# Ledger of designs, part 86: designed miniproteins, single chains, continued (4)

Each design is a single chain, and the fold is of that chain. pLDDT is the mean over its residues in the fold that is shown.

## One batch from the design tools (miniprotein)

Design m14960
Fold by ESMFold2-Fast:
Structure m14960 (fold): chain A 101 residues (1-101)
Amino acid sequence: AVTTTGTGVAEVLAKKGAKIKVEVSVTSNALGTTFPATGEVEVKLTEKEDPETGKTKYVVEATVTLAGVELPEEPLSIAVKVTSEDGNVGYGGKTTQVVIK
């Protein structure tokens, strides 16, 4: 069985109390397929005050684990997009680590 896991991190600055929208996608270059971010994704949100700007820094950590499906032995690409209601956008991503068992 092939298990693929990884954590993508994105940051955005926003006004204190602003709403944020998180979008996560997982892409296989070998299959040419993008997977929806629901069900296979754990999202952790951390709010920090930026003392230099007086804004809130939102840090999003999205952990993706895919197992039990027909996956290539190649890493997948995780993309994380964070959008604040005041119009700021942050991007992050990471390739997954493949474990064959």
Scores: mean pLDDT 68

Design m14961
Fold by ESMFold2-Fast:
Structure m14961 (fold): chain A 95 residues (1-95)
Amino acid sequence: MLSTGDKQTLVGLIRLDEQGLLWLMKEKNYPQEAIDRVREAFDLAIEGIRNSDISLLRETRERFRRIAEEYPEIREILEDIVKRLDSIIDYLESL
């Protein structure tokens, strides 16, 4: 089981990914709708980690994949986030 400290560390890492990606999107003048979609997906990822909710993490993974298909310039960053979520899901399923 993930300890409270492990969950806080993972949430912190996801928040750093969010801050970096949102900064890049704002710098590149992405539409507010696109920025809001990314922010919502990160909020779901954090909730999934906090609650160890594998179903929510899988839904969040598919949301990031869909965003990556629509926005090729940030696809590589979103794919790295998806890989991190996959690793978290695999670890939670091993418990």
Scores: mean pLDDT 85

Design m14962
Fold by ESMFold2-Fast:
Structure m14962 (fold): chain A 88 residues (1-88)
Amino acid sequence: SEEEIERGRRELEELAERIRRRIEEDPEGVEKLVKEGEEILKKEDPEAYEQLQKWKELIANTPDPEERERMELLLIESLIEYAKEKKK
């Protein structure tokens, strides 16, 4: 339903705002985790790494700058969580 779609959109916006704040508070720490996540993904899951490159291309070709920024922030969050999970 449209209500369920709007709920999902709000949840993604809240997640994007959380990661944006984290980047503002610790930009070096975020950059380090993103790089670690990408390097682990490249070595351990080459197919997922190729999918990541496709997502980056999709994001770069997104015409709405607000939507593009949101997608970039969500991608950063995904890579951070991947790096954390692999470091356990």
Scores: mean pLDDT 82

Design m14963
Fold by ESMFold2-Fast:
Structure m14963 (fold): chain A 69 residues (1-69)
Amino acid sequence: SVAAKKEAVREKLRKANEEFEEAYKNKDWKKIEEMAANEPYMGVAAVYVAVKNVVDNPEAARKKALEWR
């Protein structure tokens, strides 16, 4: 049934979230970027990568914004 499929997806989501948290704690940015490209939770990992890039290189992010103006 749809409910059973949702439960299976929920378990998969829980495991993926744990893997993401582990990569984050290990500061394994390469794995997080790979997860963003290929994971079922692309949105979460992608947002994290974007935020990290801004934090690491705020000047580069600002330069891009100014280029578009």
Scores: mean pLDDT 62

Design m14964
Fold by ESMFold2-Fast:
Order: structure tokens, then sequence, then C-alpha cells
Structure m14964 (fold): chain A 66 residues (1-66)
């Protein structure tokens, strides 16, 4: 979900980590440069999120065995 509403449409930044695809919605700013910077940050965040999701899956599997 976008943090701020009311400017322009959001864009999507997609990252793939070890076969896991993560998509993040980016708020589009008034300037193309700002939009590009926000997209870059969102991409970095998506990569980090994908790594965390892999850790959660491992924990879920352990809980199922218990």
Amino acid sequence: MVKATGRYGGSLATAVVDGTKVTVTVLKASSPEQAQQAKLLATQNAIQKAMELKKEEAKRQELEEL
C-alpha cells in the first residue's frame, strides 16, 4: 500500500531473489527523478523482504513438524 495518497499513480518495482519474485508499490512523485529514486529504494526493500520471507517459510516448516 502507498504511504501518501492524492498525487499521481503508483508504479511497481520488482526484484527477484533466489527465484522469489517480490513486487513493491512505489508512490510516483511529481518529478521523474523523484519517482526513479523512490523506485530504487523500493527495489532494495523488495530484495530485503524476499530474504525475510524465505526465513519465515523455514520457520513455518519447523512449526508444522512440531
Scores: mean pLDDT 58

Design m14965
Fold by ESMFold2-Fast:
Structure m14965 (fold): chain A 67 residues (1-67)
Amino acid sequence: TQAALDAFNAAVARYSEGAESLEQIKEAVRRAADEVTATSTPEQRQAINDRAEKVLAELDALLAADA
């Protein structure tokens, strides 16, 4: 699963390049998860989705605090 998480982190970095808002970072996380899970095993997909959900929840908490 580490290789899949590394691929997810690399994809997040690529999609978030030039991001200027937390909403753009959230979109980068969603796109990274979609890209990496498309070729992943069920176990890797679960690990990636769990990671993405945790990251998105943290970003949502930051957005809620700014509202």
Scores: mean pLDDT 79

Design m14966
Fold by ESMFold2-Fast:
Structure m14966 (fold): chain A 108 residues (1-108)
Amino acid sequence: SAFEEAAHRLLELAGQLATYLGMAIDAKRAGDDATAEKYLEEAEKILAEIEALAATVPELRPLVAEFAARVRRAIALLKEGRLDEAEAELGAALRAFVAGVFAVLREH
């Protein structure tokens, strides 16, 4: 179904976002601010794609809104140099989002 395709695409995009934001955190930890900024830009582009796709899937919209808020918190922590907290928030956000999407998929 279109719903299942959108759910799988959101999970794929969330994984890609977590990968880029994780690489941004790792680059920042290594003192490579230029590389961190490039990976952060890619993560922010993917977040915009996730929010745009969620606008077409009402059942997943609350889960995406919470995921987006938590990702933005992780980005703010990264910009503040609070790297361990940024990594923990990103990991928790991804785990909650994946679990939530699979729960909705099981009801359909």
Scores: mean pLDDT 90

Design m14967
Fold by ESMFold2-Fast:
Structure m14967 (fold): chain A 77 residues (1-77)
Amino acid sequence: MADVTRESLKRILETADKAIKEAEELGKYDAASEIGRVARDGIGEIRRAYDMGASPEEIEKIAEETVKRIEEILKKA
């Protein structure tokens, strides 16, 4: 359980870091800011889910949905 949570958080952080850098390189600072907010929200949701005893599958789903939202923001930028 702890390992799945750690890997899920890492995935969000790594995806957000790359997406923010790409958005900033394109001069899309609003998109970079939105990506940071979405990543923070996803991390908070995973932490709350973990504290409430959510399954590893639920935690992975939150990470997957957060990553997809980050990718969508970058594509629309």
Scores: mean pLDDT 84

Design m14968
Fold by ESMFold2-Fast:
Structure m14968 (fold): chain A 94 residues (1-94)
Amino acid sequence: SASLKELAAMLDSFIAYLEDLRANEASRAEVENALRLFIGELEKYADPNDPLVADLVAALRALLADAGSLSSEELLTRAIEVLTRHRARVEAAL
C-alpha cells in the first residue's frame, strides 16, 4: 500500500491525466475508463484502511454511477474537483 507521499504523487498523476483528457476534448467513455483505472490503481497500491483512500474511492465510484447523466465536460470538471479536493486533504495530512 502507498504512503501519504506516494498517494499524493498518485493523485498528482491522476489530475494531470484528466487535465490532458480535458485539453484533448476526450469522450465521456474515455473519462469513465480513466476513473475506473484510477480506482483500480488506488485499490492495488494504496492502503484500503486509510480513510483518505476509502473516501476518495467512494467519491470516484459515486461519480461513475452518475456518469450516464453527465456530459463529458461535466464529468471531467467534477472528476478534477474531486481529485483536487482529496489531494488537498492528503497534503494537509502530511
Scores: mean pLDDT 87

Design m14969
Fold by ESMFold2-Fast:
Structure m14969 (fold): chain A 138 residues (1-138)
Amino acid sequence: MEEKIAELRKILSQPNIDVDKVAEILKELLMSDDLEAGYRALFEVLITLLKKKRYEDFVNLIKKLLADPEVRVLFRGVIEFAKWLFGDESAYSIAYVLAKLLLNSRDPRVTPELRQLAAELIKLLDENKDKIVEIEKK
């Protein structure tokens, strides 16, 4: 677990981010029995990409994750809610819905720390919406 999080941080520190490798590691963490660790790693990655203004990497990462059939099954409720709320399954819509659902979750496995990451991600999504949407139109 800690080794994979350290590897993610190392990849994110590079000038050219290997999005495929980030998606591979995040899938392994999200498919684990540790819900907290998986979503924490996902939110930390998404927050880091937005803070670094890596909008193409942000969009490509979410699209890569959603191209995986197992990840699509895990995120089924998120995808359906995004389609209802935004009329699409764009990277912006999926990230926003996922963060909003975790922020409002009553599941005791969703820690106060994970809720804080969800709130920070929503703030960054609101601040960067126009840039993310511009990338997705290409």
Scores: mean pLDDT 85

Design m14970
Fold by ESMFold2-Fast:
Structure m14970 (fold): chain A 86 residues (1-86)
Amino acid sequence: KLEKILEELEKEFKEEVKKLESDEEKKRVLALNYQAAVQRELARLLDDQEALERIDALIEELKKKMTPEELALLEEITERVRELLE
């Protein structure tokens, strides 16, 4: 199950990246947001409440350094990851 979920998440990420043409900075932003969303949902699947708390704290620190566009992407990716895991 975990392997299949990761495959689906990677496929979705690759599709989003393909929509970006020669914009390496936006690709990096998408990768960062995708990584954060995946880490959080993996901790949830493992029922690791302490890991969830640590990851949420790290995400809050990252949000302080993100642009509004990056924050919107993080929220969108997090919602999409949650939908894929339901």
Scores: mean pLDDT 67

Design m14971
Fold by ESMFold2-Fast:
Structure m14971 (fold): chain A 98 residues (1-98)
Amino acid sequence: MKPVRLVLRVRLKPSTPEQLEEAFRTLEELARQVGGEVVAKSDLELAVRFTADTLEEARRRAVEFARRALQLPEVEGVEVLSGDEDLAREVEALLAER
């Protein structure tokens, strides 16, 4: 039985280098606080992986991260990049409500 996994992509709005550095720092700290792992970073995108033994725990971590990330003014959006099919559908539905 494999652990449940989900990867979220956070897209940032074009902004000043200083604002982008602050947004990335905040997002990386948020990922750490909810038990996520940063797996990729580019100029305007951050990918965070969530791994858990249950769908409920992985969903809780991913949703909490996404909810907090979307409160940042520099964040354009959060989307599911890959992961467990059932978990991806649930998280996509929750993100569509906001």
Scores: mean pLDDT 82

Design m14972
Fold by ESMFold2-Fast:
Structure m14972 (fold): chain A 75 residues (1-75)
Amino acid sequence: MATVVAEVTVSDPLGFIRAAEEIARTLPGVLSVTLYPLSETTFRVEVVAESEEAAREALKRLGNHPDVTEVKVLE
């Protein structure tokens, strides 16, 4: 298992939450996506996956969502 963490700034928090839930359900190798609200528009995103490749793909898909304005990957 691998865990990756990022801070993501979004224009639509509800749309982003729905997108994260869809990725957790549909993307192969993703075990969970957890969102921690840091502000009204910023989330700490924790992705737990079977591999680092799966976790990185989940973050890439989240970062490419239309409502995402900034992604800061943390170790």
Scores: mean pLDDT 82

Design m14973
Fold by ESMFold2-Fast:
Structure m14973 (fold): chain A 65 residues (1-65)
Amino acid sequence: SSIETAVSLPIAVPLLVKELASPDEAGRRLAAEALRRLGEPAIEPLKKLLSSPDEAVRRAAEEAL
């Protein structure tokens, strides 16, 4: 559980976005679910991932939006 959402979001969102771009499929799925749960702070990073050359990353970003 996140103790401080406002402090954690600037760190968590970039790390989760990085996981969506990784070759690890399990990590990508977990990152997509976490970004979806975060909501508004994740929207802009997820929109950037919609332009990814990796189809799995694009699908994960679409599901998280």
Scores: mean pLDDT 71

Design m14974
Fold by ESMFold2-Fast:
Structure m14974 (fold): chain A 69 residues (1-69)
Amino acid sequence: SHLIKVLEGALEALKINRTTARAALHEAVEALRQNGYEEEAERLEKALREGDFETAREILEEVLKKLKE
């Protein structure tokens, strides 16, 4: 799934630096919206705007768990 790959990429980007993380998180927000996960996309976008990368990681892990079940 393209969505799963984008979200996993965002999790890896969070381990690199803030600039790479922000770019990957923007891509993840867009991918979630395009796949009908608007509530999750809004939560992730809010975390990104607030610079809360720990909350962003938790949201990505929650969504990935749901998608892989």
Scores: mean pLDDT 85

Design m14975
Fold by ESMFold2-Fast:
Structure m14975 (fold): chain A 98 residues (1-98)
Amino acid sequence: MTVTVSLSSKEFKAGEDLVASVTVKNPDPNANTRLTVALLNEKDQLVDSSESKEIPPGEHTVEFRFQPSETGNYKVLAIARQNGETVTATEEVKVVPR
């Protein structure tokens, strides 16, 4: 199983939509992947999180939306879980004043 996070930009304005595209490649035909995406601040504190989604076998891309109101450096953390395995991917992003 592999997970990749892609952001349309490295910089977003405060209060605007921060959209993360997460691609999950699951070669196991008998198990779904449980995907959660978190937004962390510069101190690695949880600011926001998505609802968990069940991703079927194969290759799928899912979009997650956040709206951070505070300026600063953030990380988008994708967490994929399947059959006791956990795989993560992280992308850094900067939020600037409007």
Scores: mean pLDDT 83

Design m14976
Fold by ESMFold2-Fast:
Structure m14976 (fold): chain A 62 residues (1-62)
Amino acid sequence: SHMEEAKKEYEELLKDYLASLPHLTPEQRERVRNASLEEALEIIEKETPYGKSIVERIRMAR
């Protein structure tokens, strides 16, 4: 449906944003790109000192 397509596009944009964060290693970026959205959020949240606040804001915006 149109609503499901919009949600999928939003999730793809979020993953692209997460993979583009400036302080990620190339290895972390590759894992984020290849993970599901929830797995990508967990990588950012657990493996970066600033990621917890970013992930919380993203989850609250949905």
Scores: mean pLDDT 77

Design m14977
Fold by ESMFold2-Fast:
Structure m14977 (fold): chain A 80 residues (1-80)
Amino acid sequence: SPLEKAEELIKSLKNLTEEEKQKMIDVLRRIAEAAAAGDVEALSEATLELNKLFQKIYPKLTPEDQEKLREVLELVAELA
């Protein structure tokens, strides 16, 4: 599933703490739950939160891990 692939990619990022990875995974799960429930407002809020988390960590990542974040965003678009 897109969610499982996105979680695997987040877990594979090298320059983040386990706590930072878990926060992103928790937001991904909220996105999937909101999408499944048809909760447009919750989906929008969770997606915005994920984007802000990615903006904060993106400059700290290697180019390889930056490509993984781009792939996560594409998978998130498939969930919505």
Scores: mean pLDDT 84

Design m14978
Fold by ESMFold2-Fast:
Structure m14978 (fold): chain A 65 residues (1-65)
Amino acid sequence: MKEEEEKRKQAIEEIKSDENVEEVELKDGKFYIKLKSKTASEYAGTAIRAIGIGYEVGMPVVLVE
């Protein structure tokens, strides 16, 4: 359990390290992520990276506006 908690914390830090991420919230076993998109391509790239990080720690990612 502690190992999964540490992985989750690392995932949040990795997602937050992206300049195109405004906010990350952990609730109901999901990552809710608000993005700062300047272009459609930046939004898509940031979304894909965030979803990938969430998937690696078994947490669904929800993009919020």
Scores: mean pLDDT 76

Design m14979
Fold by ESMFold2-Fast:
Structure m14979 (fold): chain A 81 residues (1-81)
Amino acid sequence: KQREKVLEKKKAFLKSIAENNDLDTLRKLIENVYKLMGKEEALKFIDELKKIIESDPSLTPEQKARLLAVLDEEKARIEAE
């Protein structure tokens, strides 16, 4: 129910980011999670998004690589703080 709706929303968001190459919107979302919920929850959120990206058959390998690179950069930045 709620989990399925959240997963669908996250998939739609990531696909929109990939199709529009709007990586800054993804970075801002992660930064907002970090500011509102803290480091541990932001890192968990990044790991959840990575799993969704890796398992989504509607994303091309190139789209997956771009999204995962942004998530890896944001994870490294947050871990360094």
Scores: mean pLDDT 81

Design m14980
Fold by ESMFold2-Fast:
Structure m14980 (fold): chain A 85 residues (1-85)
Amino acid sequence: DRIDKIKEKMKKAGLSDEDINIVIDSLRNVEGRLGIRGTNEEWNKEFVKELEKKGYSFTEEQKKEIINETDFSKWLDKVIDILKK
């Protein structure tokens, strides 16, 4: 349910199926290590590292935007916006 809603939001925002699958796999991998995403920077840092391992590249500014956003809805919007470029 939760993951399906996240997938639907990313599809409506115009992310590719490949990008959506990488984001969801990255979420699952971090949740497997650190638990379900709470409001914390350490979880966000591990998520960025997971995306980088899968071939994404980010500026220091983009990393800070993702790492410092502790509100889940706003965080997801920032991830989507960054990955659309």
Scores: mean pLDDT 80

Design m14981
Fold by ESMFold2-Fast:
Parts: structure tokens; C-alpha cells; sequence
Structure m14981 (fold): chain A 79 residues (1-79)
């Protein structure tokens, strides 16, 4: 059996900017991967497809699937 491909985050792009109250839509490969969202080193959410940002700041995010993690990316939320 082939080893599954590493988890990839397809969206949003690294360094994206969102506004408070926007819904960030995530796309991963595989599509069933979890998105782990962190702020200041603390996990604030684990989501499958979307996260509504309610606070301004710099967020980190990474995809996880079957114990494998993607490269960590960041997005910024502004008022």
C-alpha cells in the first residue's frame, strides 16, 4: 500500500489578512484533515472547514491528518 501524501493546506494562502467577524474558509488535502489554529502559542480552535475570527491578532494554523502535520502558516486579523 502507498504511504498517504503529507497533509497540505490549500487555502487560505500564507500571510492572508482578514477582518474581525469574517469567516476564514479552509481547504486541505486530504479534505478530511483537521485545522489546528493557534494564537500566541495557545490552541484557540480545531476546525474542519471554517473559523469565524472574533479577535484581531496574528494566528498560526496547520493541518493534521492521522498524526501527520502540514507546514505551519499564518494569517492576520484586523479591525
Amino acid sequence: SSIPSPVKILAPADGSTFKVGETVVFKTDPASADIVITKDGEVVAVVKSSYTVTEAGVYSYAGEYNGKQSVTKTFKVVE
Scores: mean pLDDT 81

Design m14982
Fold by ESMFold2-Fast:
Structure m14982 (fold): chain A 109 residues (1-109)
Amino acid sequence: SNKEIAEKLAEKAKEYAEEGRRLAEQGDFGGAVAYASAALNAALATAKLDKRLGAEAFSHLTTALGYARDLAASDPNAAASLDALLADASSHRDRLEQEVSAEEALAKS
């Protein structure tokens, strides 16, 4: 059940990230920030159950946030909010990827 819950949370994180990307393409940067925040929370919940799925969810979110930030370049408030979310998501991704790599190395020892 924990694996199934993690998979569903990871899927929701990706869905929220894609909706955020879509809203950014339409110039709705407020909506993009809101959905990116929802994706961040879903990815955090995923990581508590499955670190690998959490890392993948954060990787997807960082890609979507980078794209949204580039679109928001002429809106300083939106760009700042998206940069903060991108920094947070990137930090969680890098930490989880390192933890997973260390755990996989120990399992092969």
Scores: mean pLDDT 89

Design m14983
Fold by ESMFold2-Fast:
Structure m14983 (fold): chain A 80 residues (1-80)
Amino acid sequence: EEEERRREEIERDINRALAIIYAYTFVKGNPEEVRRALAGEDPEAKARLDELIKRVSEISGITEEEARQFIEDILARLEA
């Protein structure tokens, strides 16, 4: 049953790519808010970041901790 397995693999890869684009677009649009959220300085920003982490995790299939690290890496690159 190669067709089903191939479809699942392609869908997983597409979902990962979409999650990456979604996270990148969010961080690029709101870098100051994401920075404050990561520093624990803004409870509203933290709530939005937590929702982003959960959404990225759900779409990509990675853990919430991995999603958080990925968002931190995007922010670091945008601030460099």
Scores: mean pLDDT 79

Design m14984
Fold by ESMFold2-Fast:
Structure m14984 (fold): chain A 68 residues (1-68)
Amino acid sequence: SVEELEAEIEKLSEKALEPGASVDEVIAQLERIIELLEKLKELDPSRAEEIDKRIKTIRALVEALRAG
């Protein structure tokens, strides 16, 4: 459901901000969040613009983290 996907995204977001997380762990959590956001977009197309903007922001963060 939409609610279950939103709850999972929230949990992963919190995990990515956990003290002591490695860069690789943060990237993995962010990539998982992108996957869940793509699925959320399919289930709720009315939020597609909002979700696409969030995905773009997260992808930029992943690229920045990989670059150092």
Scores: mean pLDDT 81

Design m14985
Fold by ESMFold2-Fast:
Structure m14985 (fold): chain A 65 residues (1-65)
Amino acid sequence: EEELERLRDELRALRSRYIAEGKTDVAQKLAAVIADGDPEALRRVLEAHRQGEKALTAELDRILA
């Protein structure tokens, strides 16, 4: 599961950045998605991140709803 571990590592790095920025809500949602480990969800979240924070939070809310 080389791709899954890569996706998790990228999202863990992103989570750490949100923690450093004090955006704990986003960081907690990222942690939940990473823990679940669904590769499709991880790919969607990473793609949404590239579109911006609003897209990222919308995708996290969709996955965790």
Scores: mean pLDDT 81

Design m14986
Fold by ESMFold2-Fast:
Parts: sequence; structure tokens; C-alpha cells
Structure m14986 (fold): chain A 88 residues (1-88)
Amino acid sequence: LQKKIEELKKKGLEESTFEITKEILLLEAELAKKQGLTAIAEVTKAIIEGKTDVKEEALEEVAKLVGKKVEEVREDIEEMAKKVKELE
């Protein structure tokens, strides 16, 4: 998985497209999930898919990891998801 992410990053340098960047981020989310960071994977996937419906439990875990309040994390996710939709 890490090797595939690295290969896509190299390809992204030659073919700079949102499509390749999106694929890299989805693979990084899958890697995080395999490392037991399920909350981070869930949040990342939601952002990439332009969704804001993240479970409260996942928001709480991410907030604890990044040292922010749950409300701030929710706002960050909503803003990022909106930006991702604008790029598609």
C-alpha cells in the first residue's frame, strides 16, 4: 500500500490532476485504517467524497488526536468537503 502511494505521487508530478491527488488521499486513508487509525480514515474518506456526515465518535477521536474541539473539527471537515466538491 505505501509503495502504491509512492508510485502515484511520482505519477502525479508528471500528470498533475485532481484525479490522481484524490486517489493518493484515498489510499492514505486506507493505510491509516490498516494502522488502526479508523477515525482518521473515516474523516479523510468523507472529505474526499464531499460528505459531512461523519460519526460523532470519529469526530471525537480526531479532535483528541489533533488537539482541537469536536466543533472545530466538524467545521474543518465541512469546509474541506465543500472545497473538494468545487474541484470536481
Scores: mean pLDDT 65

Design m14987
Fold by ESMFold2-Fast:
Structure m14987 (fold): chain A 84 residues (1-84)
Amino acid sequence: MLTLEELEARAAPHTGPEPPAVDPISGEPLREPIRVRTRRGLEFWADGYTAERLVLAGTGLLDPESVLRAEVDIGMELMKEGLS
């Protein structure tokens, strides 16, 4: 299982303003780039699906409020676009 120290080491190169080509958590291509924070407050780019699953698994690696906020913001944007 991924540790907080391993997550922060993977995330450190991806704290910039541009989303990376791959998710630093999973190493898979980014499908839904979001800004999330580790439990220690390091902000970085991650895939929304991967971040959500990590929070739901109860790993304690991510700040769940940062993931929830990012997903709410995306959901509100999709609703404004009339995808319902």
Scores: mean pLDDT 72

Design m14988
Fold by ESMFold2-Fast:
Structure m14988 (fold): chain A 58 residues (1-58)
Amino acid sequence: MKELEEHRERVRELIEKMKEYIDKGGKEALKLIKEGGLRGTHEGMRALADAIGKGFEE
């Protein structure tokens, strides 16, 4: 359906924007997850959520 096609294109564009933010935030998040154990996992996931949020904002 056309609606589904347009939705997919919008999602792809958002993913491309998020990749730019995730590249910056993702490295920090991965470091926190690997080195911080359970607490680091929470902090890493928060950092990823922040990076993703910035992508959706723009």
Scores: mean pLDDT 63

Design m14989
Fold by ESMFold2-Fast:
Structure m14989 (fold): chain A 91 residues (1-91)
Amino acid sequence: HMKEKAENLEKKAREYEQQAASLQLQRDMDVTYYRSKALEALKKGDIEKAKEYFEQGKKVETEYNQQVDDLRAKAEKYRSEAEELRKKIEE
């Protein structure tokens, strides 16, 4: 049963790691979107709109980074717990 518990913790760690990776891709796409929109606004001479897009992109990036860090911390916790169980199984 301890081996099964370790495997379940490792599975949870992988799920959080996959969620973090997915959010990183979403972050990169959203940041690229706002950057693209800011550059388009600059080409049209709309400096005010360009600033709004850059600020929105920065806020979105910060929010995603916080969520990614939280998910990575959860994954690391589950991996550490699984490793401790593995050590107890190995004597």
Scores: mean pLDDT 87

Design m14990
Fold by ESMFold2-Fast:
Structure m14990 (fold): chain A 103 residues (1-103)
Amino acid sequence: EEQGIIDAGNKAAELFKEGKRDEALEVAGQALVYIIEKYGKNSKDPKFYRDFFAVVYPLETGKKATSAKEGLFYFLQNGVKRPRLIVEAVEAGKKSGKKFEFK
């Protein structure tokens, strides 16, 4: 569950480093779309931000997340540096038509 979200972000970061930008954005975007749908667009559940930033943190920084909270705490301190990557990832996830699966 939580590990699947972390793994998706880390996998997207690896693909991005390999120059596989479109594949990286699809992997990250599928997880981000799942999180948005699960919690709802206007959710005040703090788990939404935890899970959302667990995907964004490796994608934006190139660093692997070791916990879901790591990304959230990073962005609370530093802000989002590359918001365009988030937009492009969500669009790629929606366009892919594939559902995110984690167990």
Scores: mean pLDDT 77

Design m14991
Fold by ESMFold2-Fast:
Structure m14991 (fold): chain A 96 residues (1-96)
Amino acid sequence: MEKIKEVAERGIKAIKNVADYAIKHPEQADEYIERIKRLANTAKAVLDGLAKSIERNGTPEEAEKARKLAEEAKQKIDDTANNYISEVKEKVEKLK
């Protein structure tokens, strides 16, 4: 369970750091938007893998809790990525 939370927090932090960097380097913003998308997809894949591992090796109760936490974490990652992609696009367009 703690590993699911850690992966989500690390993914969100990585997405934010890339978004902050994209704003400072508007000429490369499209490349960093793609990196944000890849980071979100990678984090979601890791969360799915962790949930499946807990499901395979844990109790039914642990499996259900892991699945719920992974789904909530994936939603938060998607929301975070979409919000930062939107912010990067808006800030870059205003600089043009």
Scores: mean pLDDT 83

Design m14992
Fold by ESMFold2-Fast:
Structure m14992 (fold): chain A 62 residues (1-62)
Amino acid sequence: SLNSIINTVTSVIAANVSTLSLASLKDIIQSTVLSIIAQNPLSDAEIASLKTSVVNIINAAL
């Protein structure tokens, strides 16, 4: 589900924000999100919502 993906991304950010550079953190988040989307097909609207949510989570954490 979209919420499951958001929760996974949030957990990855929380686990890594203190130990990784911003560039490395973004790469890990992007790879994780793309990997989950490949395993869980989403509609275009859900993908757009996910992109917005991920950007907001990254900006809030950093």
Scores: mean pLDDT 71

Design m14993
Fold by ESMFold2-Fast:
Structure m14993 (fold): chain A 85 residues (1-85)
Amino acid sequence: KEKLEEAIKLAWELFKDDPGLAFVTILAIKIFVEEAEKNKDDPEALERIRAQIDEYFDYLAKQYPDKKELIEKLREVVHEILDEI
């Protein structure tokens, strides 16, 4: 719960100039977390979800290279949420 709140805060900080993009990023994170919770006993599914997270954040880093440091920090927090599932 605390890590999810941290991720939401980071997404708003990251995209403070584009609230629509901040909202979409938060929704994507919530979907990844929900999928991971549903598949917590399936290591293969969790690996696929982690790969999808990495693909999503790689896309964001490519589109917003000036924000790469915050994007990578947000990626770390999202993986930490999965580590706790």
Scores: mean pLDDT 86

